# Designed miniproteins, single chains, continued (3), part 57

Each design is a single chain, and the fold is of that chain. pLDDT is the mean over its residues in the fold that is shown.

## One batch from the design tools (miniprotein)

Design m9952
Fold by ESMFold2-Fast:
Structure m9952 (fold): chain A 52 residues (1-52)
Amino acid sequence: SKQDELQISILQFRRMALEVEADIALRQGDYARAQQARDEIAALKRKIQALS
């Protein structure tokens, strides 16, 4: 549905933002924050798959 497509787009945008956050955290040596961002990305990927 159009609403599911919109929701997927929002989740994809959030995922992209978290990937940038994880990359910045790694460059700053903040491995804990990078791991938290990667865990959230994995959860978002699962949510996107469920809506697809």
Scores: mean pLDDT 87

Design m9953
Fold by ESMFold2-Fast:
Structure m9953 (fold): chain A 78 residues (1-78)
Amino acid sequence: MEEELKKVVESLIEAGLLSAKYREELLKDPRLIVPALMKEYNATREQAGAAVADFIKKELGMEVPEALKEWDLPKVVN
């Protein structure tokens, strides 16, 4: 699970969908992928989650990790 999430992090950065500045933080806590996309693109949780799920299925050819569905995502405080 964690290894799959780290692969998703690196692939999103390589594809240019996430800034490399998030790499270290996301590798420590890969559950922050969706919050990072929300912040970077000013996207809703639904939009960010759907984009990640689509990327995982189409580009990585794998099932969406359960950890991405079970996140208690923190409220983004600006």
Scores: mean pLDDT 69

Design m9954
Fold by ESMFold2-Fast:
Structure m9954 (fold): chain A 119 residues (1-119)
Amino acid sequence: APTWIQRQKARVQALFDEAIALLQQAKKVSNPQQQKDLDKAIDLLDRARELALKLFEMTENSAPASEIQKILDETQEVLSEALKLTKNAPKDVQDQIRAKLDEVAGILQQLVLIQKIED
């Protein structure tokens, strides 16, 4: 059976894939300026996904909580930048993306908190 960490990693990956798919759908009904902003948001979400996966790897390798916190801080900055670029998407799409990225942030914050307790 998968561990809790393995289940959370799979969930984070699924949440990023779903958020990117929503942005791709929003692009189809967007004007050229909105499409440019949404493309930048997708690129930032791809970067945030890579940072989140690095955070999971660091947790699995028992990296110091201070080092994991630095990757969390960088990931949260990238997620915040991506969300700002989605402000011109339809409100229902924006709300769905926000909910998915809030869940990602919560999972990553919980991983860092667990590592701080173990250090």
Scores: mean pLDDT 88

Design m9955
Fold by ESMFold2-Fast:
Structure m9955 (fold): chain A 80 residues (1-80)
Amino acid sequence: SQAQQLLDQLQQQITTTMAQMEQLAAQGDTAGMGQVHDQMVSWGMQILRQLAQIDPQAAQQAGDLLTDFLGRHADLFASM
């Protein structure tokens, strides 16, 4: 389904973005990490809005994934 494809894309992008953010954090590149984070959040919110229109259950899952992503970013920032 379209909802499942969007969820799969969101999960893959979160995984890729977290790996990039961890590398930038390890290098002390706070600005680079922030840019990557902001781009991911903007795109993720667009995906969540799209999912809310087609599948409320998938939208809830997307919201949970984004909430987890925000928490993991906060943990990385605190570790820098």
Scores: mean pLDDT 88

Design m9956
Fold by ESMFold2-Fast:
Structure m9956 (fold): chain A 73 residues (1-73)
Amino acid sequence: AMELVKKAEELLKKDPKDTEGVLELLEKAAKEAVRNGDRKGLLQAQRVTADLLEAQGQTQLAQEAREAVARLE
């Protein structure tokens, strides 16, 4: 899961316009983390997703993602 999160962060740095590709990698990372019981990887994937949504101006979806993270912590 953490490897997919790192790849998503690298892709975002390389091409900030490829938000769809980054979100797809983060969704895959979250699903893998749930499957493997990797709480740390799940939290990181959701935090990066929330930050990306906020950067895109989707503040309400970003806030919902942050609330989900807070419930897991």
Scores: mean pLDDT 75

Design m9957
Fold by ESMFold2-Fast:
Structure m9957 (fold): chain A 71 residues (1-71)
Amino acid sequence: MTAEEALEKIRLGLTTEDVEALEEGLKVVAEHPEEFLTDRFGGELSLWLAVAEAEGKEKAARLLNKFLQTV
């Protein structure tokens, strides 16, 4: 899976509450931290978490929060 595909899966999972797609995308990010762990990407993940929480997407928000606490 490419970096672009992983980011698209994360975005799809957060937008549609597709927990499986979100988990798959986050796994790729965890395997390639040097490509994804930039200040800009960290800011986007934090914003996505805030939006998911505001929209009541509890499962997606919990997964993203757990990921952010791990890295």
Scores: mean pLDDT 72

Design m9958
Fold by ESMFold2-Fast:
Structure m9958 (fold): chain A 78 residues (1-78)
Amino acid sequence: DKLVAEAEKALADAKKYKAEFDKLKAANEKDGAKFAATALRLLGAGATGFLVAKKAEKEGNEEAAKLGREAVEVAGGK
């Protein structure tokens, strides 16, 4: 299932970039360009997850929709 695969990739990317962003934040990283690049990658993963989730919801693919929504939550944090 292409939508499930795309959602899984978006979720994996969101988790990866979230961990990298949190690590940079905890280390008080002074390279603003490195922070910005990681934040943009995290935002991109969340945006992909959102788009896949909306398409999956319209097509009745609840598994892909759930994974895409999880990617958005990871990218947005709590």
Scores: mean pLDDT 80

Design m9959
Fold by ESMFold2-Fast:
Parts: C-alpha cells; sequence; structure tokens
Structure m9959 (fold): chain A 90 residues (1-90)
C-alpha cells in the first residue's frame, strides 16, 4: 500500500517532467522563428513557422490541462493511501 502511493507519486512526477520538456521544445521553436523574422528574406518562412509553433503550443496547452488533472488526481490518491496506511499501522 505504501509502495503503491510512491508509484503514483513517481508517475505524476514523470508526467510533469515530460510536460516541462514539451514546453521547453515549443519555446525553442518560437525563439528560432523570432530570430528568422529579423531577416526580411525569411519573413514569410518565419511567419509560417510561428503559425505552426502556435498550433503546437495550443496542443501542448490542451495536453497540459488534461495531464495536470491526471497529476492532481494521482497525487490526491497517493495522499489518501498514505493517510489510510498511517491510520491502520500504529
Amino acid sequence: MKEEAEELKKLADSIETALQRKNEEVQRLRDIADELAKNPEFKEIAEKLRKQVDELEQRVQEMSEAAQTLIDNLRKKAEELEKKYEEEVK
């Protein structure tokens, strides 16, 4: 039971870490698009890339909201299991 609570916490942490990496990837692509936009020759390409990055960011945001709900539920379940375990073992 205590091990199950630890596994749920690890799973929540893993999901949170994966989301953080995705957000960092989106930011890097945005920075590249912004850098390209400084050169007039690449303005059209930069605009297309920014649009693709905006679409990707929206998908990551939607995934983040769904994943945050899952993370919160996993952490709450782990806390409930820990409290129940502490109450049963004296």
Scores: mean pLDDT 81

Design m9960
Fold by ESMFold2-Fast:
Structure m9960 (fold): chain A 94 residues (1-94)
Amino acid sequence: ATAVRVIIRVEAEDREAAEAGARRLAELIAAVPGTVAVFAGPVSETVGRVVAVFADRAAYERFLATDYGAVREAVLAVPGVTAVEIEEVTEFPA
């Protein structure tokens, strides 16, 4: 089987906003069908990162087509969040 790991970057005005944005992003992605693992953490004082693992490429493609737009808008609505961008997408054996 082949899983898909996605790294999503959250940029913010300060650490509190970066942490809040990353937590919100992780919460929303965890609810997406086909998500098998989600981790959120700080990268710097103004950057949070979410690592999500999807069961397969089809689950990731459905996420992009169906959920990502709404998820991105919801995270951008968090006070102090300035950007949400997919940073890396990697397929790996699972």
Scores: mean pLDDT 86

Design m9961
Fold by ESMFold2-Fast:
Structure m9961 (fold): chain A 86 residues (1-86)
Amino acid sequence: EKERLLAEFGEALAAYGEAELAEIRASGQQDVAEAEAQLARETAAVLEYLRENGSVEELRFYIELFRLRAAGDAAGFAALVAEYHG
C-alpha cells in the first residue's frame, strides 16, 4: 500500500508543481527558473521524508491536499489545512 501511495503522491506533487509555476508565471513577481528549482528541491525533500517516515494515513492526507492545490481549489486546500492544524 505505502509504495502505491508514494507513487500517487509523486503524481500529486508533479501536478501541484505545475499549478504553482503557472501562478508564478501569471503573477510576474518571481524568477520562474529560480522558483522551479526551489520547488523541485522542496518536493524531492518531502518525498524522501515521507518515504522514510510517513504513515499510510499521512500519505492519503497529503495526496488529497496537493490534489486540491493542483486543481486550483485554494478554498478547499485552506479549509483542509485549517482543519488538520487547528
Scores: mean pLDDT 74

Design m9962
Fold by ESMFold2-Fast:
Structure m9962 (fold): chain A 74 residues (1-74)
Amino acid sequence: SAEEREREERAIRTAERLIEELRKDPQNEEVLAQARSALHELRYIAEHSSDPEIRERAREVAERLERLLAEAEA
């Protein structure tokens, strides 16, 4: 549905914002916690969204967020 797509697109945009926040401050515990939660949601969208384009975008942003989280914890 259009409402589901809008929700999924908002989740992707939120994750992209968190990526930018982590680039500025990789050790921000609050942002790291939000990013881990966002990663879980993106993985869910990548598996379950009815829109193949949304699934692919969620997967790509999830991969970027995963790499950034791994770098912050290294």
Scores: mean pLDDT 86

Design m9963
Fold by ESMFold2-Fast:
Structure m9963 (fold): chain A 73 residues (1-73)
Amino acid sequence: MAEELRRRAAELAAALEAEPSLELLRRALEVGREMAELAMERGKDKMDVEEARAKLEREVEEGRRLLERLEAE
């Protein structure tokens, strides 16, 4: 599962490089979130679940805000 998500992320990254668009960026954000979720569940560093979740949500939120600013500008 995680490997498949990484493959999809790589494919989206290539697509963004070839033809960047807000929709591709949005999709990459969603895939990144799923990958982070899996990493959190399988985490080797064993940080607190609350901290791991907070980091995940913050990064997703920042990405979302950047997407909105990109569209607004």
Scores: mean pLDDT 65

Design m9964
Fold by ESMFold2-Fast:
Structure m9964 (fold): chain A 92 residues (1-92)
Amino acid sequence: MAKELTVEDVDELLELLEKEKDEYAPGSNPILKIVLETVKELIENKEATAKVTRWQHEAAGKTHTHFAIHVDPEAGKKIAARIREKLGVEKA
């Protein structure tokens, strides 16, 4: 179930995020979209690698699917910096 994350996988997650937007207002967090876009950029530039773990559990008689994206701490710092830049929090 652990798999190396590819650019195509990120695009699929972005599409799922847009669908979830209608069901879960906190899940429509624009920061999460920026994170996924930044991860895609870092993978394309070969500056970072990411791994995705997917699992399922049963609750309230339904199967729920979860995703966990693992990045190196150094890559995580770059993602945080990019988020601040795109949100215009830090101005020169």
Scores: mean pLDDT 66

Design m9965
Fold by ESMFold2-Fast:
Structure m9965 (fold): chain A 96 residues (1-96)
Amino acid sequence: MEKAEKAAEYAREGGREAMRGAREAGNYTSATAAAIAGTGGETGALIYAKKGEGEKGGEEAARGARTAALAAKDGGGEEGARKAEEGARRAEEAAK
C-alpha cells in the first residue's frame, strides 16, 4: 500500500469512529462535523498521494482525524474521539 493511501484510510476510519461516538451520545451536529473532518482528511491525503507527496498526504489525513476527534469530544463521544486520535497518529507514522 502506498503511504499516503494508508494515511487516507486511517483518516476515514478515525472519522467514522468519531462520528459513531458522537451519534451514540445523541449529538448529531458533532457527528456530522466529525464525518466532514474525516472525509476532508481522506480527500486531502489522496490528492497529495496523486502528486507523489506522501508526507503531506499524511499531514492532511492526521489533521482531518484530529479535527474529527475534537468534534466527537464536544459531542460526548470520548471513545470515538480516542480512536480518531489513534487514527491521526497512525496516519503520521504511515507517511514517514
Scores: mean pLDDT 82

Design m9966
Fold by ESMFold2-Fast:
Order: C-alpha cells, then structure tokens, then sequence
Structure m9966 (fold): chain A 94 residues (1-94)
C-alpha cells in the first residue's frame, strides 16, 4: 500500500541518518524534518507520490533533497532550516 511504502521510505532515511551522523543534535533535526515530510505527505498526494517514486528508484539523495525542500518551504530562512541543511550535507557526504 502507499502508506506502507511511505513508512518504508521514512524508515530507510532514518536508518541512513542513524548510521552516518555522529552528532545527536543533527540527527534530532533530521528526524524532525522526516516527521514533517511524513505528515505533509499524508495530506498531499503529489508529495506522497514523489516520495514513493524516489524510494522505489533507490534515489536516497533525491529523497533527502525532497525533505530539504519541505523543511525550507515550511521554515524559510530559519535556524531550523539552516541546521537541517547542514545535517543533510553531512549525510550526503557520507
């Protein structure tokens, strides 16, 4: 089901973050971004379809960039968005 695929995508990103981020504060911020993206995807069929398509393609970088897009759209120019971007850059460099 789409709900199971969405949950699988979020679990995969969370596991990737836990494996590659040593900073617990960056991990917490990334987890907050994942929760926000999940909640938005439950109400936004287009976002949900994008997340599922990237997950099925194995495009982890694309998934992380989509989460960055959601966080920046919700919290533009904030410290949270900046810290999320830093956490994402660390994860993509791993």
Amino acid sequence: SDDEKLAAAVRELSALAEAHLDDPELLEILEQGLVLTYLRATEDPALRARLIALHEAGDLAGLLELVREVVEERFPGTELARRFAAALDHLLAA
Scores: mean pLDDT 79

Design m9967
Fold by ESMFold2-Fast:
Structure m9967 (fold): chain A 67 residues (1-67)
Amino acid sequence: GLEEAVEELLEELERLEREYVRRILAGADPQAVEAEFRRRKAELIRRVAERYGLDPEELERAVQERL
């Protein structure tokens, strides 16, 4: 359900955030990495929503409510 989708998405977003930090610390261009991770975050939200039969917009809204 929605709760399981939110939990999975939060775990995956945490992994994505850790990768982002590692790449910045390794000397990657901040603007390029930020643009790439923005796209990857959008793709991740869509994939998790599709897996649970949810609308990506509704899933993103539910995640924002946790923040």
Scores: mean pLDDT 84

Design m9968
Fold by ESMFold2-Fast:
Structure m9968 (fold): chain A 58 residues (1-58)
Amino acid sequence: GQPSTLEEALEAARTVTDFPLVVTFDGERHLLNDVDQLVDFVRRHYGTGDFGLEPAEL
């Protein structure tokens, strides 16, 4: 996705149902197991650099 604001990024995160999810941030891979972990991750890292979202499994 291309969220333009933190609120849009958080809303997008809350729609993710495909966990566990792998997020790449600053060259590091992070395994997120639920929506709460994803929301917290977005809150901490939004605006500090680029990251990508990649489903770990269907």
Scores: mean pLDDT 66

Design m9969
Fold by ESMFold2-Fast:
Structure m9969 (fold): chain A 74 residues (1-74)
Amino acid sequence: MDKEIEEIGEELAELLRESGAEELADRAKEALIQAGKKHGVNIARLLLDMAKWWLERGESAENVLKLLERAAES
């Protein structure tokens, strides 16, 4: 359902704000929601889990955004 994908996107935006990347939060949320609408809620959840794992390991929020935008385009 669209609501579940939107909730996953909101959780990603919160993560980016907590990591100091507030300016990228809305763009990342939009990209994840678009990917979820194209590929389904399971892909949206996987993208959120990957983003969490990468941010916790010190990867840049810009790199996370680039991956999400690529997933939304595919």
Scores: mean pLDDT 81

Design m9970
Fold by ESMFold2-Fast:
Structure m9970 (fold): chain A 75 residues (1-75)
Amino acid sequence: SVSQLSQQLSQLRQQAVQAARDGDWDGARQAALQASQLVKDYLISQGRSDQAESAGKVVEGTFLERAEEAAKRAS
């Protein structure tokens, strides 16, 4: 469901932010990639596979951007 996806994305977003604050950029990238894959899988399951790749890239980029901003504020 959308609610379950939103909860999983919130958890991964928090993981990416925390990893970035700890200087663990590999961990932040891994969380962003997991979030991207979850969104792609969800869209495919809803018959929206044509949007999966673009949505996945947006999610990955947004997660990394927010993680970078959080790390800068922690400095």
Scores: mean pLDDT 84

Design m9971
Fold by ESMFold2-Fast:
Structure m9971 (fold): chain A 79 residues (1-79)
Amino acid sequence: TREQLEEIAKEVMRITKEITELGKTDREKALKLAEEAGDRFYEKSQREKDPQISQVLRDVSGHFYDLAGRPDLAQQVGK
């Protein structure tokens, strides 16, 4: 639904800001947070019944894996 997409967008923005701030002082922690975000969004995509929302969640997962320097994982989730 529209509400689910809005919730996903807000969560993505919040996590991205956290990764950016962490990256200023601790790059390794920022990369780990990005990879953990990729894992979480991928898990959400597998539980989602709506195929369009599931696709958005997989795309978001791939985005965070790219931020984590894990292009191998980003390719696997169908970015």
Scores: mean pLDDT 84

Design m9972
Fold by ESMFold2-Fast:
Structure m9972 (fold): chain A 84 residues (1-84)
Amino acid sequence: SLEEAFERLEEIVKKMVELVREARDRRWSPAEVARALAEVDRLVEEGKRLIDREINDPKLREALKQGFDQMRERFRALLEEVLA
Protein backbone atom coordinates (compact mmCIF):
# COMPACT_ATOMS: atom_id res chain seq x y z
CA SER A 1 0.00 0.00 0.00
CA LEU A 2 0.99 3.68 -0.28
CA GLU A 3 1.06 3.91 3.54
CA GLU A 4 3.44 0.92 3.80
CA ALA A 5 5.63 2.47 1.06
CA PHE A 6 5.90 5.73 3.08
CA GLU A 7 6.77 3.76 6.25
CA ARG A 8 9.59 1.99 4.38
CA LEU A 9 10.86 5.31 2.92
CA GLU A 10 10.83 6.79 6.46
CA GLU A 11 12.95 3.83 7.67
CA ILE A 12 15.52 4.55 4.92
CA VAL A 13 15.65 8.26 5.94
CA LYS A 14 16.10 7.28 9.63
CA LYS A 15 19.09 5.10 8.67
CA MET A 16 20.76 8.10 6.96
CA VAL A 17 20.06 10.32 10.00
CA GLU A 18 21.64 7.70 12.30
CA LEU A 19 24.78 7.49 10.11
CA VAL A 20 25.37 11.25 10.53
CA ARG A 21 24.59 11.11 14.27
CA GLU A 22 26.99 8.19 14.86
CA ALA A 23 29.74 9.78 12.73
CA ARG A 24 29.59 12.95 14.88
CA ASP A 25 29.19 11.19 18.26
CA ARG A 26 31.95 8.60 17.67
CA ARG A 27 34.32 10.98 15.79
CA TRP A 28 34.56 8.64 12.81
CA SER A 29 37.84 8.29 10.88
CA PRO A 30 38.20 9.21 7.17
CA ALA A 31 37.78 5.50 6.28
CA GLU A 32 34.58 5.21 8.35
CA VAL A 33 33.19 8.45 6.81
CA ALA A 34 34.04 7.11 3.31
CA ARG A 35 32.00 3.95 4.09
CA ALA A 36 29.14 6.11 5.44
CA LEU A 37 29.13 8.24 2.24
CA ALA A 38 28.86 5.03 0.16
CA GLU A 39 26.02 3.82 2.44
CA VAL A 40 24.12 7.15 1.98
CA ASP A 41 24.43 6.70 -1.82
CA ARG A 42 23.17 3.09 -1.49
CA LEU A 43 20.22 4.10 0.75
CA VAL A 44 19.17 6.91 -1.65
CA GLU A 45 19.20 4.47 -4.61
CA GLU A 46 17.21 1.94 -2.51
CA GLY A 47 14.63 4.67 -1.75
CA LYS A 48 14.38 5.67 -5.43
CA ARG A 49 13.83 2.02 -6.47
CA LEU A 50 11.10 1.69 -3.83
CA ILE A 51 9.47 4.91 -5.13
CA ASP A 52 9.57 3.59 -8.74
CA ARG A 53 8.02 0.26 -7.65
CA GLU A 54 5.34 1.46 -5.19
CA ILE A 55 4.38 5.05 -6.19
CA ASN A 56 2.07 5.15 -9.23
CA ASP A 57 1.41 8.94 -9.27
CA PRO A 58 4.06 10.48 -11.62
CA LYS A 59 4.06 13.88 -9.86
CA LEU A 60 4.43 12.35 -6.39
CA ARG A 61 7.12 9.97 -7.72
CA GLU A 62 9.22 12.84 -9.11
CA ALA A 63 8.73 14.96 -5.94
CA LEU A 64 9.86 12.07 -3.68
CA LYS A 65 12.89 11.30 -5.89
CA GLN A 66 13.86 15.01 -5.86
CA GLY A 67 13.55 14.91 -2.06
CA PHE A 68 15.94 11.94 -1.93
CA ASP A 69 18.44 13.77 -4.20
CA GLN A 70 18.31 16.78 -1.84
CA MET A 71 18.78 14.49 1.19
CA ARG A 72 21.80 12.86 -0.52
CA GLU A 73 23.47 16.27 -0.93
CA ARG A 74 22.66 17.31 2.67
CA PHE A 75 23.73 14.06 4.41
CA ARG A 76 26.93 13.80 2.33
CA ALA A 77 27.80 17.41 3.32
CA LEU A 78 27.13 16.66 7.01
CA LEU A 79 29.35 13.55 6.88
CA GLU A 80 32.16 15.51 5.16
CA GLU A 81 31.90 18.15 7.95
CA VAL A 82 32.84 15.41 10.49
CA LEU A 83 36.36 15.45 8.95
CA ALA A 84 36.67 19.27 8.93
Scores: mean pLDDT 88

Design m9973
Fold by ESMFold2-Fast:
Structure m9973 (fold): chain A 107 residues (1-107)
Amino acid sequence: SEYQKALEELSKEFQKLLDTLNELIERGEIDSPEAIERLEKAFKEFVDKMIEIMKKLTPEQAKKLYDEFKSFFDKLLEWLEKNYPQLVERFKKIYDEAKKKFEEILK
């Protein structure tokens, strides 16, 4: 189904974001301005891809995909609060902007 393909694409794109985060952690670079910029860029690319995917779905399917996105991101924020609390406010701001964009598509 188109919805199943969308879930697989969302999972793949989210994994790319996690891979970028893990690479920066392994390099000991997570606190660098360059690392933060790279993460923000990766997140923006993730959001843009999510928007493209949602536009191809029915409103009901897009809503379900958005709920999956929120679940994934809430878990990421919980992990960041425990391990990298200095990144939490920045990622919350990006998350809030992403939610606004997704909610505009759903209405």
Scores: mean pLDDT 81

Design m9974
Fold by ESMFold2-Fast:
Structure m9974 (fold): chain A 75 residues (1-75)
Amino acid sequence: MTPRQIILQAIALTDSDPDRANALVQQAIDMVSDNQDMVDALQTWIADPVAGFRRLQAITDPSSAVAAAIRARLA
């Protein structure tokens, strides 16, 4: 699975299974360890989900389905 697919699954699981969501975020961090901005955004999400979603929104292409999902989650 791509890191973006893992992030989308984590967002979907945040309300129903937060432990699983956090495990998926850690998996995504391991997969993108060469991209420090993404690692920082994902680590921020573990500590503060609102701030983390804002950082992910800034990094993600505004026209993408991932950006749309993040915006919907923040609303």
Scores: mean pLDDT 62

Design m9975
Fold by ESMFold2-Fast:
Structure m9975 (fold): chain A 53 residues (1-53)
Amino acid sequence: MDLTNMASFFQGLATQHRLSAEQSKDEHQRELGLKAAQFFEDMAATIKKLADS
């Protein structure tokens, strides 16, 4: 399993969700998008740690 590519994939998802949240006029949708972005950033960080281990 290519952990580096997986980390990049989740980082990309985080960026997309953050961008979508920033463009949302609905506060609830913005909050959900930011939480999703944070979740995917945390996943990418965890995968990077596993790749470095």
Scores: mean pLDDT 82

Design m9976
Fold by ESMFold2-Fast:
Structure m9976 (fold): chain A 90 residues (1-90)
Amino acid sequence: GAKEERGRYAGEAARAALRGAIEGGGSGSQVTAAAISAAGAGWLAYLGGSREDTERAARSARESVEHSGGEGGRRGGEEAYRYALKAAEA
């Protein structure tokens, strides 16, 4: 169902953010914040957020992961952004 699909995509967004932030050299705090931000963006629509709010949150999560640096941060940020939007659309 939609809830299970949303959970799966939000989990994938968090996983991409976690991996990207670690590969970028982020601290434990930065890694945790990036993962929570990405998962939260995916769930925002379920919590009554608009599509615009979800897109803004997903972009913020992407930037958070990218700030960890390197190619890992860039790739992880992009994947987290895409999965957060998929979660919101489920």
Scores: mean pLDDT 76

Design m9977
Fold by ESMFold2-Fast:
Structure m9977 (fold): chain A 81 residues (1-81)
Amino acid sequence: SMEEEVLKKGLEIFEEIKKKNPDKPLDEIEREAAARIIEHALSQGFSPEEALALAIEVLREWAKKYLGIENPEVQIFPGVE
């Protein structure tokens, strides 16, 4: 599905940003990756709400696979009214 393709591409984007920025804190890498994933999802025709949900899912999938965290807390966009 297109969602699965965005999730796969999102993981590739995350790893690329992490590799280019070895001295950056993970929270900064997560925010940069989320922004690029949202931009990509929007370009594929997803709504802003769907694009945000896909970015969060990419970060959760990465944390589960690489950090061993089952329920990662993702706080990229707190307090948006």
Scores: mean pLDDT 75

Design m9978
Fold by ESMFold2-Fast:
Structure m9978 (fold): chain A 61 residues (1-61)
Amino acid sequence: SAAEEARRREIMRKSMEKYDQAVKEAEEITLAKGLSPEEARQVLFEKIGEANLEVQKEIEG
């Protein structure tokens, strides 16, 4: 329905912002902890996955 489409569009916009935030947080953690490039990559993947789950939680909550 149109209402569901509008809701999904809003969620998508917020998701994009959360992904951007996840990248910034991963970079901050890398700098703060002095992580190696491989460890930094791991943290980035973790944060991106977490952002996806947070979006799902917001849909349910």
Scores: mean pLDDT 81

Design m9979
Fold by ESMFold2-Fast:
Structure m9979 (fold): chain A 59 residues (1-59)
Amino acid sequence: SAMARREAAERALERVRAAARAGDLDGAKQHFMELMDRFPDAEEALAEAAALLRELESR
């Protein structure tokens, strides 16, 4: 269902957020790639993940 898919995308995004909070650049990149591959239409989640990754890379 659309709701279950949205929840799955949110869980995938939370993995990116967790890696970013931990300063784990490699983990954040891996989770971001997985989010892009599984949920290419999750525009808001992808935008947030990309912003988090960019910020982490600028440290």
Scores: mean pLDDT 84

Design m9980
Fold by ESMFold2-Fast:
Structure m9980 (fold): chain A 75 residues (1-75)
Amino acid sequence: SAAEEAAVQARIAALVEEARRLILETLRTRDPAVAEKADAVIDELLALIEKHYPEAYEEVKAALEETRAALRAVV
């Protein structure tokens, strides 16, 4: 339904903003505990993309795995 699709899109948008916040906090603090929280949010985001937008999954996964590798290099 349109309501279910809107709810999924809203959840993805919320996770993107949370990931952005945690990525910026990791870069400022270099705290591995913050990086671990960023990893968890990225995993949840990827699970939703794989389920609801499978055509975009491989491209989004590649970009987010590159971001994760960069964060691990900082902490």
Scores: mean pLDDT 87

Design m9981
Fold by ESMFold2-Fast:
Structure m9981 (fold): chain A 60 residues (1-60)
Amino acid sequence: SLEEREKELLEMIEKADVSDQQQVQDITLKANEAALEAPTPEERRRLLDKVVEAIQQKKA
């Protein structure tokens, strides 16, 4: 499900070194791939926004 994919991405961010630009790019690519499975544009944007927010929160 989309919710399970979101959870996997958030766990990946928690384990990742967000100062490593390559790791951030890999997570972003996976998030965009998962977003293609979203049933609506709103859910796609929500997923991508959550990923971006999680990365920014970890940098803080």
Scores: mean pLDDT 80

Design m9982
Fold by ESMFold2-Fast:
Structure m9982 (fold): chain A 87 residues (1-87)
Amino acid sequence: NSEKEKLLQELEDYIEEKIRELERLLEEKGHPDRDQIVAAFRAYGDWLLERVREALEQSLELGRKEAERAKRDLDTLLQRLKQELES
């Protein structure tokens, strides 16, 4: 159970780190929809976290697999947002 809790905490910390990075980027660009973009990114992160929780109810291995996918999906979305903001 401590392993499951650690996995969820690591993902929560990862999501918060990516949100801080996104907030800083949007603030530096003076983006008018900053709060809405951050809220949408947070909602997506929360949805991914729930997917990992559901996977962990099945097995620790499925939870680890889903957490790795969640981190990749977050990185992909953040990279896409960065490209859009630099265009």
Scores: mean pLDDT 87

Design m9983
Fold by ESMFold2-Fast:
Structure m9983 (fold): chain A 110 residues (1-110)
Amino acid sequence: NELKKKAEEWGISVEEVELIEERKEEIKNNIVKQAKSNPNLTDEDIKNALKNALLEIAEKFKLPESLIEKIKNAKTLEELQELLEEILSKVKSAEEVEEIARILVENLSK
């Protein structure tokens, strides 16, 4: 069971891993959808806002320069969404997930 493996690796309960993973899925599925529901934002505005959010996350979490370069070079919203998924896959605490969510909200919807 993948959740049990993560629980042992992260030093938390299976229930806590499940909640963290559920929150990551919620962020991935809802943040762009919420931005797209704003009639004042174009697809280019959303792409640029997500890129800025990911760069801020990368700086705050001291992510590798190679990942920062990938974010800077991303040309599509889909590429940026994949990079968000990669960043979230490395997160092992509820606190880090919520910090990422705050940065995304501040850049995409306030």
Scores: mean pLDDT 81

Design m9984
Fold by ESMFold2-Fast:
Structure m9984 (fold): chain A 64 residues (1-64)
Amino acid sequence: SPKDALRAALTHAVTNGREPDYDAAIAAIKAGDYAAALAAIMGGVPGPVDEEKLARLREAIDSL
């Protein structure tokens, strides 16, 4: 399902020390564009996790 795919992608990105494009991912989820949401999550750059933004993205995925 889109929800399971997005959760798996987010877990993979975070465990590999990559910070997702949170704003693009959340906007894509709200638009129902799950391919764009996956691209935003997987296209993240190396960096420390922003816990507030991560929580917002997790909430958006969990609301699916």
Scores: mean pLDDT 81

Design m9985
Fold by ESMFold2-Fast:
Structure m9985 (fold): chain A 77 residues (1-77)
Amino acid sequence: NIKEKLARFNALIKDLKLLKADLSKPLVEQGALGLNVLSGLLGEFGSELQELQNEKKKKLNQITLHEFHEYLVRKAS
């Protein structure tokens, strides 16, 4: 389950690198591309994003793709 979500996210990250997304910046700070990606992530990974927000005590707009990837890797271990 979580391993399947990590595999799906890894595929998404490859596509986002082609679109020049910055994995270390909050998505809200990356213009229309960042907002579209954030909207898609909320649809597919909403519960995982909420868990990361609670763990880091951050708002969704402060979360980076890098932090979320690290979170999914930890959970898939």
Scores: mean pLDDT 77

Design m9986
Fold by ESMFold2-Fast:
Structure m9986 (fold): chain A 80 residues (1-80)
Amino acid sequence: SEKVREEVLRLVEEGAEAAMKGDKEKAKALGEEVEKLLIEAGYDEGFAGGLKTSLENMGEEGITEEGKKQMLEGVREDLS
C-alpha cells in the first residue's frame, strides 16, 4: 500500500532526526510504530524487526546526515 509506504518513510525520517538530536526514547518508539505498521501490512516480521532495531541503534549510537539519506533511500527501495 502506498499509504503504508509513505507513513513508514515518514516515521523512519522522524526516527533518524530524533536520533540525530539524541532523543533515544523517541527513536525507539518510532521504531516500534514502524514494526507494527509493517507487520499489520503483511511485510516479513524479520524485515519489520530489523527496521525497528536499526532505529533503536541510531538512537543509541547516533547517525550522520549521510547515513540518514542512505537509510531513507534503502527503505524506499525495500518498500517498492
Scores: mean pLDDT 84

Design m9987
Fold by ESMFold2-Fast:
Structure m9987 (fold): chain A 71 residues (1-71)
Amino acid sequence: AFDEMVAAYRAAREAGHSDGYIAKIVAGKALELGDEETAKAFYAYVNGVDKELQEKGKELLDRLRAAVEAA
């Protein structure tokens, strides 16, 4: 699950998408993998709703970015 989201993040970033659009792509990937909670966190981050979910979404996005940049 996490590796598939990292791959989706990397592909979207290489395609030149904005950070907000990358978060939407990864949210879609999370839904495809059955991870609805992670998808909700990314959508909350993108839309600026539900402060706790926004913080979770940002943390998850930062972890995906770190995984891509460490490779």
Scores: mean pLDDT 80

